# Designed miniproteins, single chains, continued (3): the designs that were tried, part 82

Each design is a single chain, and the fold is of that chain. pLDDT is the mean over its residues in the fold that is shown.

## One batch from the design tools (miniprotein)

Design m11013
Fold by ESMFold2-Fast:
Order: structure tokens, then sequence, then C-alpha cells
Structure m11013 (fold): chain A 86 residues (1-86)
């Protein structure tokens, strides 16, 4: 059973990962590929923390949400890296 504090922490991690993904997408659209890479790497770390916390709390819904954020951040990172490898 999750406490309100644990739920608030988990939601905070998800919102941070989502924010970094959105900022990374904006940086990518503006041609700021190195900045996009940095933001996606931060989103990956935060999403991994969210998944770990959700697993400890036994919350499958937040595990899946964290995995979705991780997948989006990894895709963004790959695309941004391709732009600077050329």
Amino acid sequence: MMSQEEVSRLIGLILRAMGDILEGERAFEEGKYEEAIKLYEEAIKTAQEAIELAEKLGDETFVKLGEKMLEEAQKGLEEAKKKIES
C-alpha cells in the first residue's frame, strides 16, 4: 500500500521526465542537438528512477508509465545523436 508521500514522489519523477522530454523535443526542433541529447539523457535517468520506485511500491500502472517515458527519451536521444554524427 502506497503512502501519499510515495505517490507524490513518483508523480514528481514522472512529471520531470515528461518535462525533459518536451524540452528535448523543442531543442531538437530548434536544431540544438547537443542540448536535446542532454535533456533526453536527464529524462532517461529520471524515468529509470520512477520505474524503480514504482516497482518497489508494486504499482504496475506507474511502472508502465515510466517505461513509456523511458522509451520516448531513448528514441529522442537516438535521433539527436544521429544529427551530430553526420
Scores: mean pLDDT 86

Design m11014
Fold by ESMFold2-Fast:
Structure m11014 (fold): chain A 92 residues (1-92)
Amino acid sequence: SDALVDALLEMLEGLVERGAVVSAEIVGDRLHITVSGLNVNELIGFALSLIGLELDGLSVELRIEGDTLHATIGGLSPAQLERVVAHIESLR
């Protein structure tokens, strides 16, 4: 639903406000989000927030490599994928 996209965008905006570097790209039918510039506890907090989206019907795959969080999100429509990427690009 659009409410899930709105929740995801609000989470990502909050990370950028805290000094995070956020990128988003479309990989096949999934959204790949990369977050850096935060400490490990902040990355873990965001990862737990993303896991909450699985209860609402999204698939979420997470990995942390050093100081970078990678999230792969499935279950979004093509229009929702484009909306997230465009919004994140607008924050740069």
Scores: mean pLDDT 81

Design m11015
Fold by ESMFold2-Fast:
Structure m11015 (fold): chain A 65 residues (1-65)
Amino acid sequence: SLEDRLREVVAEALRILVEASKTADPKTRQEVAELVQKLIDAGIAGDLKTAEEYLRKARELLEEA
C-alpha cells in the first residue's frame, strides 16, 4: 500500500540521518538533514515519487562524502 511504502521511506530516511550524525562532517550532515526535511514535506503531501528522489539524493551524498 501507499501507507506501507511511505512508512518504509520515512524509516530509511531516519536511518540515514542517524548514520550521518555519527559519520559525516558538519556540512554533509546539514545537507543530508535538509534533504530529509524535503522528503518529509513530500511525504506529508502524498508525493511518494518526490520523497523517494530526496531519499536517493541523501543516500548518495552520505556515501560519496
Scores: mean pLDDT 83

Design m11016
Fold by ESMFold2-Fast:
Formats: structure tokens, sequence, C-alpha cells
Structure m11016 (fold): chain A 85 residues (1-85)
């Protein structure tokens, strides 16, 4: 139904927004622990683990970490998230 489609779109948009913000923060080298929590809230468990790995190893390339998080989000939830430059 149209109501079910609207509800799913709103929930998906909210989760996608959390993933996009988490990826953006990590790509900038910002708040990896907050990003991990956002990914957990969005249901992207593998992405959250990747963000936690970066929190423990800040010498990792933040853009490559963000790319891994975006890939995990696509594989787990079907989100297509672009990693900012």
Amino acid sequence: SSLEAQRERQRRDSREGLVREAVRRVARGEDPQAAANMLKDAGVEKGAQIAEEYAKNPELDPRKVAERMAKAAKEEQGFDIEVPK
C-alpha cells in the first residue's frame, strides 16, 4: 500500500542519513566512535566494527576506512553511500 511504502521510505531515509553522516565524519577523520554508534543505530553492524577499528587505530587512512564502511552499508542494508573527497 502507499502508506506502507511511505513508512518504509521514511525509515530507510532516516537510516541512510545516519550512515551518510557516519561515513562523512570518518572520511574527515572525525569522531569515529560516534560514527560507530550511528552505524549500530542504522543496523550496519559490520560498518560499526570498521569505525571502531579506526577509533583504535587513528593512523589508518580515514578515506579508505570510510570506503569500507560504505561498502558494508551496501552489503548489509543496500544503502548506496558516496564517500566525500
Scores: mean pLDDT 85

Design m11017
Fold by ESMFold2-Fast:
Order: sequence, then structure tokens, then C-alpha cells
Structure m11017 (fold): chain A 74 residues (1-74)
Amino acid sequence: MTAAGMEEVERGVEESIKLLEELFKRYDELETEPDEEVLERRVREYAERAGLTEEQVEELLARLKERVAKLQAE
């Protein structure tokens, strides 16, 4: 199984989620709405740099869209 190697990649996904949370917090402090298109591009660039798989990128993007939807619903 690739579980041991996947743990490093999984940590990268968790760090990316933390960065997204900090980004959303900063956008709220600046009274600006996060641009989903810009955030998605940033996530993809990070994922490529971190060596994430397509499936992991899709999961990360799904979480991003969920957070954006929650912010827009407020």
C-alpha cells in the first residue's frame, strides 16, 4: 500500500486547507469577497508544486467550493 508515501501528500492537503482558511479570514478582515476563480487557480498551482494527484486536487477543490459557497450564503 502507498499509505506511508500518501501521508506526506495528505499533510500537504491539510496545510493547503489551513492556508485557505487563513486566506478566507484575511479576505473577511479586508472586507473583500474571495474570488473563487483566483482561489481555484492558487489551489491548483499549490497542488502541482506539492505533487498532489488529480483525485486529491479534486477533493481539495471541492472543499474550496464548499467554503466559498458558505461565505457567499452569509
Scores: mean pLDDT 64

Design m11018
Fold by ESMFold2-Fast:
Structure m11018 (fold): chain A 60 residues (1-60)
Amino acid sequence: SEEEYFKKMLDIFVEFGDRLDELLREAKETGREDWQEEIDRVAKEMNEKFKKLKEEYEKS
């Protein structure tokens, strides 16, 4: 249902925020210069989750 789709979208958003916060905290603690690359990886994973969710919703 559309309601389930929105709930799953919100769940992904929350997970994305939590992972981003952890990644930024680690970058701050370690001072590493590759933190942007790691953030890009997280963003790519979340985009893939959104695409998969949309495909599952539309193909049902």
Scores: mean pLDDT 79

Design m11019
Fold by ESMFold2-Fast:
Structure m11019 (fold): chain A 68 residues (1-68)
Amino acid sequence: KKKLDNEKELKKKLEELVKEAEKISKEKAEEIRKEYEKLVKEKGVEPIDLLPVIEAKIAKLKEELKKK
């Protein structure tokens, strides 16, 4: 597939993960979103490389909230 299509799908998936985190913790979700945006803008990192990092952070957040 084209690179643009791949990036669009990745961004959409990332936003879905952030939205899920927002339902659990608004502040944590915002931190994750801001960190992602800073990494993409400040560094030449492609969203594909960032997605596993963001997923791991959201997974930890969900685990923490399940304890409540």
Scores: mean pLDDT 66

Design m11020
Fold by ESMFold2-Fast:
Structure m11020 (fold): chain A 87 residues (1-87)
Amino acid sequence: SEKEREALALRTAILIIYSGGEEEEALKLAREYLRSEDLEKRLAAVEALAEMARRGSKKAEELLREATRHEDPEVAEKAREALEELE
């Protein structure tokens, strides 16, 4: 769907920014999209944070821990799963 393509593009954009050394900008975008009205964008932000954390971002790991308390149970569960995979 168009929303799924947009979410994939968002996840990719955050990771490109992070890979370019702009960790704070990547975290800012992830935090913004975690607050999006679109579930697909919120889930894409969690996926981007999970990959950043796998690459050693302690700040992304911290934001994933915050996301485990998200009001949307689907977002909270995805964040919990991502943190478990880091172990």
Scores: mean pLDDT 86

Design m11021
Fold by ESMFold2-Fast:
Structure m11021 (fold): chain A 71 residues (1-71)
Amino acid sequence: DAAALAAQVPPLVAQLRDPDPAVRRAAAEKIGAIGGEAAASAIEPLQELSRDPDPVVREAAERALLGILTA
């Protein structure tokens, strides 16, 4: 349900700052899959992640932002 999806967002936002780029990428992908208003609190963290040194992580952040904004 929507409440269960929204409850997943805060721990995923914490993972967007993980030292492992694979963890940051996976967190961005999961937030993007949640999408819409449930993931709206992740917009600013994902904008920061779109400046990540890892190009795969940047791409995941951009896709997640698109998923939230086009929901």
Scores: mean pLDDT 81

Design m11022
Fold by ESMFold2-Fast:
Structure m11022 (fold): chain A 84 residues (1-84)
Amino acid sequence: MEKELEELEKRFKELVEELLELAEELKEEGKEEEAKELELEAGILEGLALMYIGVGKVINDPEFAIEGLKKIIEKLEELKEKYK
């Protein structure tokens, strides 16, 4: 379970980095408003992921963090597909 949580934390961080890179590409293409929207949505999802991790630690429920991260990763992947 600990290993699964670590792998999910790594994956969500990688997805956030990919989305921020995509936002930079959108700015270079003159799509400033789309880039700003993507950065805002990615930032909100990153904050939610960190909340699930933090709450899971406080209540000693790694399953809560795992399930939360899986949902956030799914949303990050959907966001990436929207702007790909």
Scores: mean pLDDT 84

Design m11023
Fold by ESMFold2-Fast:
Structure m11023 (fold): chain A 99 residues (1-99)
Amino acid sequence: MEETEKRIKKLEELIKKAPSEEEKALLLSLLGEEYFKQGKYEEAEKLYKEALELFEKVLGKDDVRVATVLLNLAKVYEKQGKFEEAEELRKKAQEILKK
């Protein structure tokens, strides 16, 4: 869709200009969601993994935003047929959210 393509381009430009690693991680997560909606699961996986690494670095592994990205990455793995990997990520996210 033309609107989705414009949204992706805008997010990519915002990522290049992001003033902090936390904001970059958020924008990468949003970009990953756009690719997930398009069925581009390999691209979504890469973006969510990059966002996860940045959130863990800036906020620590127990932050709720880390849990959110883990759940989104689990959805990507389910779409790829990686059910065991998806379950492991959901378990990690639940452990964070129970604190």
Scores: mean pLDDT 85

Design m11024
Fold by ESMFold2-Fast:
Structure m11024 (fold): chain A 59 residues (1-59)
Amino acid sequence: PLEEGKKLFKEGKYDEAIKAYQEAIKRDPNNKEAWENLALVLYYKGKFDEAKKWYEKSA
């Protein structure tokens, strides 16, 4: 799921990347990389407030 999310993000498929990162977090809620990548995708999609919220979950 994490690697799939990274691939989708590179392809510009932000909504699909978000779903893949959410699946990675569901499997391992302590995976900081998944939370950080989710926040990054949301930032690129223009959801700045949501991105900040998810980034804080990685800390």
Scores: mean pLDDT 75

Design m11025
Fold by ESMFold2-Fast:
Structure m11025 (fold): chain A 55 residues (1-55)
Amino acid sequence: MTDEQREAWRRRIAELVRTVRRRLEAGELSEEEAQTVLDQARADAAAHGLPYPEP
């Protein structure tokens, strides 16, 4: 995987986490749905050899 792809992946995960957090806070997502999405993002990061990014 290229450095450019790793950077793009980090941005995607950060934006996803931010969006999920806002949707959860607004009551548009359940706890279970939010956790599933975040767990999937973490698994995807691990599969690509990336640490789970905390912005």
Scores: mean pLDDT 74

Design m11026
Fold by ESMFold2-Fast:
Structure m11026 (fold): chain A 69 residues (1-69)
Amino acid sequence: MDEEAKKAREEAERHLKLAKEALKAGNTEEAIKHAQEAIRYARKLMELGDTDTGEELILEASKLLSQAG
């Protein structure tokens, strides 16, 4: 895997985890922020050629956004 793609995936996964933790804590503002960052990194991952993983991460982050809003 391209090193840039690996970093984008790791950042997307990190922000997804932070968004889930924020939702559990009732912090909807932080959850929205982290879910949006996860989508940003997942889009970058898709641009770098890992479209399947990027799409999965976008879908997961979008579900978190729906739960937060």
Scores: mean pLDDT 84

Design m11027
Fold by ESMFold2-Fast:
Structure m11027 (fold): chain A 90 residues (1-90)
Amino acid sequence: MTIMVLAKVDGKSLAKALEEIETIGEIEQVTVLRDGKILTATTREEALKLAEEVKPGDIVLVKLKADREGARQAVEILRSYGHEAIVLET
């Protein structure tokens, strides 16, 4: 099942949060929105590089292949690192 997680960067290490999310589901895509610019990563290496380059206030969309419990855990992981996060698909 494919689910979208929306996060606002305001915490520590998005890259570490994404690595923890990988233990509960497959990350298919990471998109970063910054000052009207869209940056997209479809590989693990590109996603982690983008995650290291994010700035406070950036909006991140994580396309995750997981069940609904996995999506909830992904949101909790992002929040534990200080980011605001929600699930976009019900």
Scores: mean pLDDT 81

Design m11028
Fold by ESMFold2-Fast:
Structure m11028 (fold): chain A 62 residues (1-62)
Amino acid sequence: EESEKVARLIGLVLRGIGAMLDGNYEEAIKDFEEALKLAEEMGDTRMVERIQKLLDEAKKKL
């Protein structure tokens, strides 16, 4: 259900941010890519844009 997808999306974004703070950029990229797929499935264009920016920032750190 959508509530479970929202919870998973938030969890993945938070995990990705945590990985970035720890310097684990490869893990952050994986978490943000999974979050991006969920946001796209939900049709949340604003969240897609925000996650894309986080993903780009994580990739820039590699």
Scores: mean pLDDT 83

Design m11029
Fold by ESMFold2-Fast:
Structure m11029 (fold): chain A 69 residues (1-69)
Amino acid sequence: FVGKKVLITGPDGSSHLGEVIKEIDDKTLQIKNLETGEVTTFTILERIDDKTFLVQDELGNTYLLTILN
């Protein structure tokens, strides 16, 4: 998924555009927020479908991650 654009949706329903910059392993991704440039490490908790994943950040917050292209 490196180079793919993603939509990250938080528990409050807010969405942010990101890009997968690194796959550390099969369950761990680094995603860059395209507006702020901030890099966050997410752990994949569940694959919902071919483009949608439940992920968790380092603080334990859960997000819905959708692959766009």
Scores: mean pLDDT 84

Design m11031
Fold by ESMFold2-Fast:
Structure m11031 (fold): chain A 77 residues (1-77)
Amino acid sequence: MEKLEELIERAHEAVEAGDIEAAIRYTAELIRLSQTVELSPEEVARVVGAVLVVMAAAIEAGPEASAAFNEAVKKAL
């Protein structure tokens, strides 16, 4: 899953760069993609892992970032 791996990598890179807005956008795209394709249990675990990393980063960034993360996840579901 080339697109899945790309989005996971970009989300992690955005977190490392402190670009929480970009990390949230990549996470929303990752969630949307995960709903359109069949994933192995290993791929599901990687998607969940990336979402949790971005969630933790958003919480650390503050209530505005946490709200943006929650809104993006809700909109992607």
Scores: mean pLDDT 82

Design m11032
Fold by ESMFold2-Fast:
Structure m11032 (fold): chain A 62 residues (1-62)
Amino acid sequence: SAEEIQETMEEVGLPLTPEGAKALAERVGDRIEEFLKYFKELVKEGEDVLSALVKALNKFGK
């Protein structure tokens, strides 16, 4: 959900507005859980937060 995206982004220091989180959720669609899991793994492995976000969006976004 948009709330899951917002909470995850706040945890990594990239807080989104509710509108921004909703827009991102709509772009990712039904793959939000896979998107967040992949994004978190990239950040955990030392990837830059913005680079991790771009890579995750390229993999799971429309």
Scores: mean pLDDT 78

Design m11033
Fold by ESMFold2-Fast:
Structure m11033 (fold): chain A 87 residues (1-87)
Amino acid sequence: MLEEVERATRLLESPDPEVVREAVRTLAAAVDSPDLEVQEAAAYGLGYAVAHVPDKEVLLMAIGGVLRAIATGNERVTKAAIEGIKA
């Protein structure tokens, strides 16, 4: 799972919009992981997607993922999302 989430974050830079959409979908699902490291990596990737993805539908998916990450109440997950947005 963690390796899959890290790969999805790298794929956000793909020139293929379908690859980017699938990467954001993977990251959004990973926010619900019982593994804190997976949640942190997913939150960072979703934050990055919010700052860099031009597709409105994918952007809304990324925003929803960031809001769910913050809703976990975990400081590390929240910080990861903020750092992703700043990246």
Scores: mean pLDDT 82

Design m11034
Fold by ESMFold2-Fast:
Structure m11034 (fold): chain A 83 residues (1-83)
Amino acid sequence: SEGEELAKKGIEAGKLGKEFYKKGKELLASGKKEEILKGIGLILRGIGLGYEAILLGKKAEKLGNKEGGKEAIKLGEEAGAKE
């Protein structure tokens, strides 16, 4: 179903966003200038993917995939998109 496809895309975006956000924060913690700049870029990219995951998850819920939609939203929030 379309709701299943949107949930799957949202979960993928959220997982990738979470990884970028986590790696970005680790680079910021290193204290090295080059790694800090790279870390900022990864955090911003992670947050962007997190917002995509939340939007796709909400749409999946409206189309009847409540479980997949909720998972995508949670992953998007863990990527720093909704604090």
Scores: mean pLDDT 87

Design m11035
Fold by ESMFold2-Fast:
Structure m11035 (fold): chain A 82 residues (1-82)
Amino acid sequence: SELVEYYKEKLKTLLDAAEKNDIPEEILLDSLEKLLEAMKNTLSKEEFEEVLNYAIEELEKKDLPEEVKKKLLELLKKYKEE
């Protein structure tokens, strides 16, 4: 799906910006939550789960402060349960 690839690229870009310290933590969390809301409203349940799993795997690979990584992971897991 083109939308799945679009959201994967958006998430990768956001996580890459976080790793480079190009984005403040509060803006990072707000931007991720807005992307997750958009994905929930535009993707099928199966596509949304695919993108969430991708984001979790990519986040685990990032060189981020543990507290930031934990907050991002908790937000992603919250949406996986919804």
Scores: mean pLDDT 84

Design m11036
Fold by ESMFold2-Fast:
Structure m11036 (fold): chain A 92 residues (1-92)
Amino acid sequence: GRGAAGALIDAMRTARADGARVTLEQKGDTLTLTVEGAGPAGLKALEDAAREAEKDGAKATLRVEGDRAVLTVSGLSAEGLAAAVLAAIGLE
């Protein structure tokens, strides 16, 4: 299976491909991914990312209100945090 970081990167890429605006914020060991304008594929990828994070022992919370989705993940490794942040910076 994929690690939490890999699933987060996939969710960001899928949402971006759907035309969504993707913002990632890091606060300590917590990542908050905000997606605006996500289509069905982007929303599914966010749900999949939340499930993968939980399987890896991280904690994930997904909130969806219309086209706005906020995924909060805590308990990622330092390497996983760095990978997710670098992927978000590379999303243009």
Scores: mean pLDDT 75

Design m11037
Fold by ESMFold2-Fast:
Structure m11037 (fold): chain A 76 residues (1-76)
Amino acid sequence: SALAEEAERLLREAEKLLKEGKYEEAEEKARKALELARKALETGEASVERATGLIIGAIGLLFEAGLKLGKPAPPG
């Protein structure tokens, strides 16, 4: 699906940016990936398993990038 493939592409870019120390750019890419993965889940464009994996991956990168930027940890 176009949404899931774009989400995966953005997630991969976010991971690369995070490794390069570009934390703000990594956070932006991961946030976009999360939005697209949620849409893919909601529209049925991707399997529940695939979309859920992308959502979890994006949340993980957002938390890591946020911590590196000195942002408070999200509640949970």
Scores: mean pLDDT 82

Design m11038
Fold by ESMFold2-Fast:
Structure m11038 (fold): chain A 64 residues (1-64)
Amino acid sequence: MKPSEELVEEAIRLLKEHPDDMTLVLEELKKKFPEYSLEELLAAIAEALKRLGRDEEAEILKHI
């Protein structure tokens, strides 16, 4: 499934602010986008990580 571009852009912003705190990034996305499923939020974070060159972390999230 292709994640929402708006969701991916917010995930990129949060990852730049909190590069080492994936839990905080996920919780902030859940607060801003409560209508999205956990699967969609994780897909957006994985795509954001891939766009930021953090491919190893992105691959881990894709298999959840």
Scores: mean pLDDT 77

Design m11039
Fold by ESMFold2-Fast:
Structure m11039 (fold): chain A 68 residues (1-68)
Amino acid sequence: VSEEELDREVIEALGLIYLGIGNFLEKQGRYKDAAEAYRKAADLFEQSGNTEMADEARKRAEELEKKA
């Protein structure tokens, strides 16, 4: 695997961590904090080239911001 691919995998893993944090906060009813975590996940997925996960995370963040 190239060095660039390894770096991308690390960034994507961070995106998954923030996605998990967002899910956890959402389950706690902390919609504002969850939305921020989802936005961070979306930025990380975009950086890793995973546009599908980035779009999903952004959409989730926007929906939660409307509920907060």
Scores: mean pLDDT 81

Design m11040
Fold by ESMFold2-Fast:
Structure m11040 (fold): chain A 57 residues (1-57)
Amino acid sequence: STAAFVEAVNLLAQAKRALDAGDLETARALIDQARATDPRLEPEADVLLAEVDRAEA
C-alpha cells in the first residue's frame, strides 16, 4: 500500500540519521523495521545496511 511505502521510506530516513549520528544499533533496527513494513524497499535497505557494516569495520 502507499501508506506502507511512505512509512518504510520514513524509517529508512530515520535509519540514515541514526547512522550519521553513529548510532549503529538504532540504524540496524530501523532498517529491519523498514524491510518488514514494505519489501519493495529491500534494495535501498540493503545499501544502507552496507553503509552500517562499513561504519562498524
Scores: mean pLDDT 86

Design m11041
Fold by ESMFold2-Fast:
Structure m11041 (fold): chain A 69 residues (1-69)
Amino acid sequence: EAEELVKKGEELYKEGKYEEAIKYYEKAIEIDPNYAKAYFNLALAYSKLGKGDEALKAAKKGIEIINEK
Protein backbone atom coordinates (compact mmCIF):
# COMPACT_ATOMS: atom_id res chain seq x y z
CA GLU A 1 0.00 0.00 0.00
CA ALA A 2 2.26 2.81 1.23
CA GLU A 3 5.26 1.26 -0.61
CA GLU A 4 3.26 1.15 -3.88
CA LEU A 5 2.39 4.84 -3.52
CA VAL A 6 6.07 5.68 -2.96
CA LYS A 7 7.00 3.71 -6.10
CA LYS A 8 4.43 5.68 -8.12
CA GLY A 9 5.84 8.92 -6.70
CA GLU A 10 9.37 7.80 -7.64
CA GLU A 11 8.19 7.19 -11.24
CA LEU A 12 6.73 10.71 -11.38
CA TYR A 13 9.92 12.15 -9.83
CA LYS A 14 12.02 10.51 -12.58
CA GLU A 15 9.72 12.19 -15.14
CA GLY A 16 10.33 15.59 -13.48
CA LYS A 17 6.74 15.73 -12.16
CA TYR A 18 7.77 16.78 -8.67
CA GLU A 19 4.41 18.25 -7.52
CA GLU A 20 2.59 15.05 -8.54
CA ALA A 21 5.30 12.93 -6.85
CA ILE A 22 4.75 14.92 -3.63
CA LYS A 23 1.02 14.06 -3.67
CA TYR A 24 1.84 10.32 -3.80
CA TYR A 25 4.43 10.63 -1.00
CA GLU A 26 1.83 12.51 1.10
CA LYS A 27 -0.68 9.68 0.50
CA ALA A 28 1.96 7.13 1.56
CA ILE A 29 2.61 9.10 4.78
CA GLU A 30 -1.17 9.26 5.44
CA ILE A 31 -1.32 5.43 5.25
CA ASP A 32 1.96 4.82 7.12
CA PRO A 33 3.20 7.86 9.13
CA ASN A 34 6.33 5.89 10.15
CA TYR A 35 7.48 5.15 6.57
CA ALA A 36 10.78 7.07 6.67
CA LYS A 37 11.49 6.51 2.95
CA ALA A 38 8.36 8.51 2.02
CA TYR A 39 9.66 11.49 4.04
CA PHE A 40 13.12 11.34 2.41
CA ASN A 41 11.55 11.16 -1.07
CA LEU A 42 9.25 14.06 -0.12
CA ALA A 43 12.36 16.06 0.92
CA LEU A 44 14.06 15.38 -2.45
CA ALA A 45 10.95 16.46 -4.39
CA TYR A 46 10.58 19.67 -2.34
CA SER A 47 14.29 20.39 -2.93
CA LYS A 48 13.76 20.10 -6.71
CA LEU A 49 10.94 22.67 -6.46
CA GLY A 50 13.20 25.09 -4.52
CA LYS A 51 11.18 24.57 -1.31
CA GLY A 52 14.19 24.27 0.97
CA ASP A 53 12.34 24.77 4.27
CA GLU A 54 9.77 22.07 3.42
CA ALA A 55 12.59 19.78 2.21
CA LEU A 56 14.52 20.23 5.47
CA LYS A 57 11.41 19.56 7.61
CA ALA A 58 10.62 16.37 5.67
CA ALA A 59 14.24 15.12 5.92
CA LYS A 60 14.32 15.79 9.69
CA LYS A 61 11.06 13.86 10.12
CA GLY A 62 12.52 10.89 8.24
CA ILE A 63 15.64 10.92 10.43
CA GLU A 64 13.45 11.17 13.57
CA ILE A 65 11.52 8.05 12.49
CA ILE A 66 14.63 5.88 11.89
CA ASN A 67 16.15 7.07 15.20
CA GLU A 68 13.02 5.71 16.97
CA LYS A 69 13.88 2.22 15.72
Scores: mean pLDDT 83

Design m11042
Fold by ESMFold2-Fast:
Structure m11042 (fold): chain A 69 residues (1-69)
Amino acid sequence: KELEELRKLAEEAERLVEEARRGGSREDLLRAKELLNSLPLAEKVADDASVGEVREAVEEAKKKIEEAE
């Protein structure tokens, strides 16, 4: 159950990454950053390959959001 919920969170994180990369408003970037920070990707499912790819994208998005600020 928790793995399935985390899988859904990973999909949401990927969508947030795409929205942040589009260069939305500053509010959208801050919102995406806060939500990405709330995702327990690194702690709960380190071995899941799909989560690993999303986690890498999330980290890249966080860096881009920080640079945009």
Scores: mean pLDDT 62

Design m11043
Fold by ESMFold2-Fast:
Structure m11043 (fold): chain A 91 residues (1-91)
Amino acid sequence: SLEEAARLFEQAAKEVRELAKSASPQDRTNLEKAASYLEQAAIAAREGRVDEALTNLEKAASYALSISNKELRDKVVKLLQPAIDALLAAR
């Protein structure tokens, strides 16, 4: 459901912001941008705007892939996968 997708986006954004606290300055900037786009994806999903939720999710994923620390990047990508799956299942 879109409500489930929104919940997963909100949870992912929260966890990404928590990871940002211990990250390098460059990775922190990318994590904060990823979290912001995940929050926007959650709002779009709650409002039934699936295409906008997907666009914001793609932007979040782009910033996640720009993280220089491999372990941190892999962790963020894994956090995004359930939200991606839920959004795709809801359309």
Scores: mean pLDDT 86

Design m11044
Fold by ESMFold2-Fast:
Structure m11044 (fold): chain A 71 residues (1-71)
Amino acid sequence: AEKLVEEAEKYAQKAVEAYREGNYEEAAEYLRKAAELLEEAAREAEERGDEELARALREAAERARKLAEML
């Protein structure tokens, strides 16, 4: 689960870098990948019975998807 969150963080960082360079399409693509990884991490957390972590990860994924749609 931790590895999926770490990968999502790396994609989020790439999205920030792309956004700073004005590459909005690339930033949106990285945000969508981050959201996908966060949704997978949320499922793993739920399988372990960590409902609070699963909720937080799903909220982070939704936020990343919304940001991607706004770019």
Scores: mean pLDDT 85

Design m11045
Fold by ESMFold2-Fast:
Structure m11045 (fold): chain A 68 residues (1-68)
Amino acid sequence: KVYKDEELKGLFSLFDRDGDGTLDAAELRAFLRFLGQDPSDAEIAALLAGHDGRLDFAAFRELFLALT
């Protein structure tokens, strides 16, 4: 599938439950499960280690494009 930035921003906001503009480990896990993946908590922690424990929209977009 091809997603526009507006669609990706909407998807990001759907999983950004606290509305702070970043995804924490629980929100990232929910997003990856939505994509049909089932990552472990350790795998989520490893993905976030390079991003100070949270993904902003830019990092989220790059991760999404890398996975699809």
Scores: mean pLDDT 76

Design m11046
Fold by ESMFold2-Fast:
Structure m11046 (fold): chain A 98 residues (1-98)
Amino acid sequence: SNIARLLSSPDPFEREIGEALARMRLAVTLLEPDPASRAAGLRELAAELLEALRSPNPEGRAIAAELLRELAEAARASEDPALQALGEEILAQLEAAL
């Protein structure tokens, strides 16, 4: 994904762009009024951030981990059991990676 590529970059400017894009996408997705579209958007962003978490770049991984924690807490607060399960899975993957 573009976000995962940018966060994995050795260029700090590209990492800043990646973080800004991820934060904007998280904010826009959380404001989505349709629950199904919101759920799909959160899953897509989570997949991109989990890809960034597998990067050899420790700074990019730290940004991805922070964003995944924020996304996981938003997902766990959801009334959708599938999103609650996604949030729990993300937190478990973060604990395993740290």
Scores: mean pLDDT 83

Design m11047
Fold by ESMFold2-Fast:
Structure m11047 (fold): chain A 58 residues (1-58)
Amino acid sequence: SAAEERAVAAARAALAADPRGGLATAGMSLKSLTEAGILSPEAREELERIRAEARARL
């Protein structure tokens, strides 16, 4: 969905600027999209991948 694509893009942009920002943005997006009931397995995998990259850089 457009919301998932936007969330992934925002998390990637945050990660590029700052690993801590990337971790926080991806985590918030995972929570928000899950609570809204719109998180696909593909978007979850991508956001978790962003979180893993952020953690590796911390």
Scores: mean pLDDT 86

Design m11048
Fold by ESMFold2-Fast:
Structure m11048 (fold): chain A 64 residues (1-64)
Amino acid sequence: SAFDRAVATVLTFFRTFGGVDVTSFSAAAEAWLRRQLGPDPSVDGALGLLAELKGRVRGTVIAL
């Protein structure tokens, strides 16, 4: 589904940029995303959240 694809995209982003405990971080990110978007989110909503998360994680990437 579009939701599963959006979740996979966000988890891939976190695995790439998200820090030292990738498994716990990925699980938390998925749980957070599911709470925010609900069971059948729009792709635009998912992309908006991904852009927000990218901004927040940028500091961690730069610090590496």
Scores: mean pLDDT 56

Design m11049
Fold by ESMFold2-Fast:
Structure m11049 (fold): chain A 70 residues (1-70)
Amino acid sequence: SKEIKELEKQIEEADKKIAELKKEKEKIQNDTSLSEEEKKRRIEALNELIKYLEEKKALLKEKLAKLKAE
């Protein structure tokens, strides 16, 4: 159905954004110009965004599973 396709697309978009944020974390971890304190602050902010997107993705997956079961 259209709703299933829309949910799958939203989940894919969330996965892509999470992957981008994880790459940003790796860049920050390997940045020799940043202090350990600055790395920690930036990584913590990215971790909060990743957590938010993963929680959103979980809700979308739950909705998708319900629609596929019907």
Scores: mean pLDDT 87

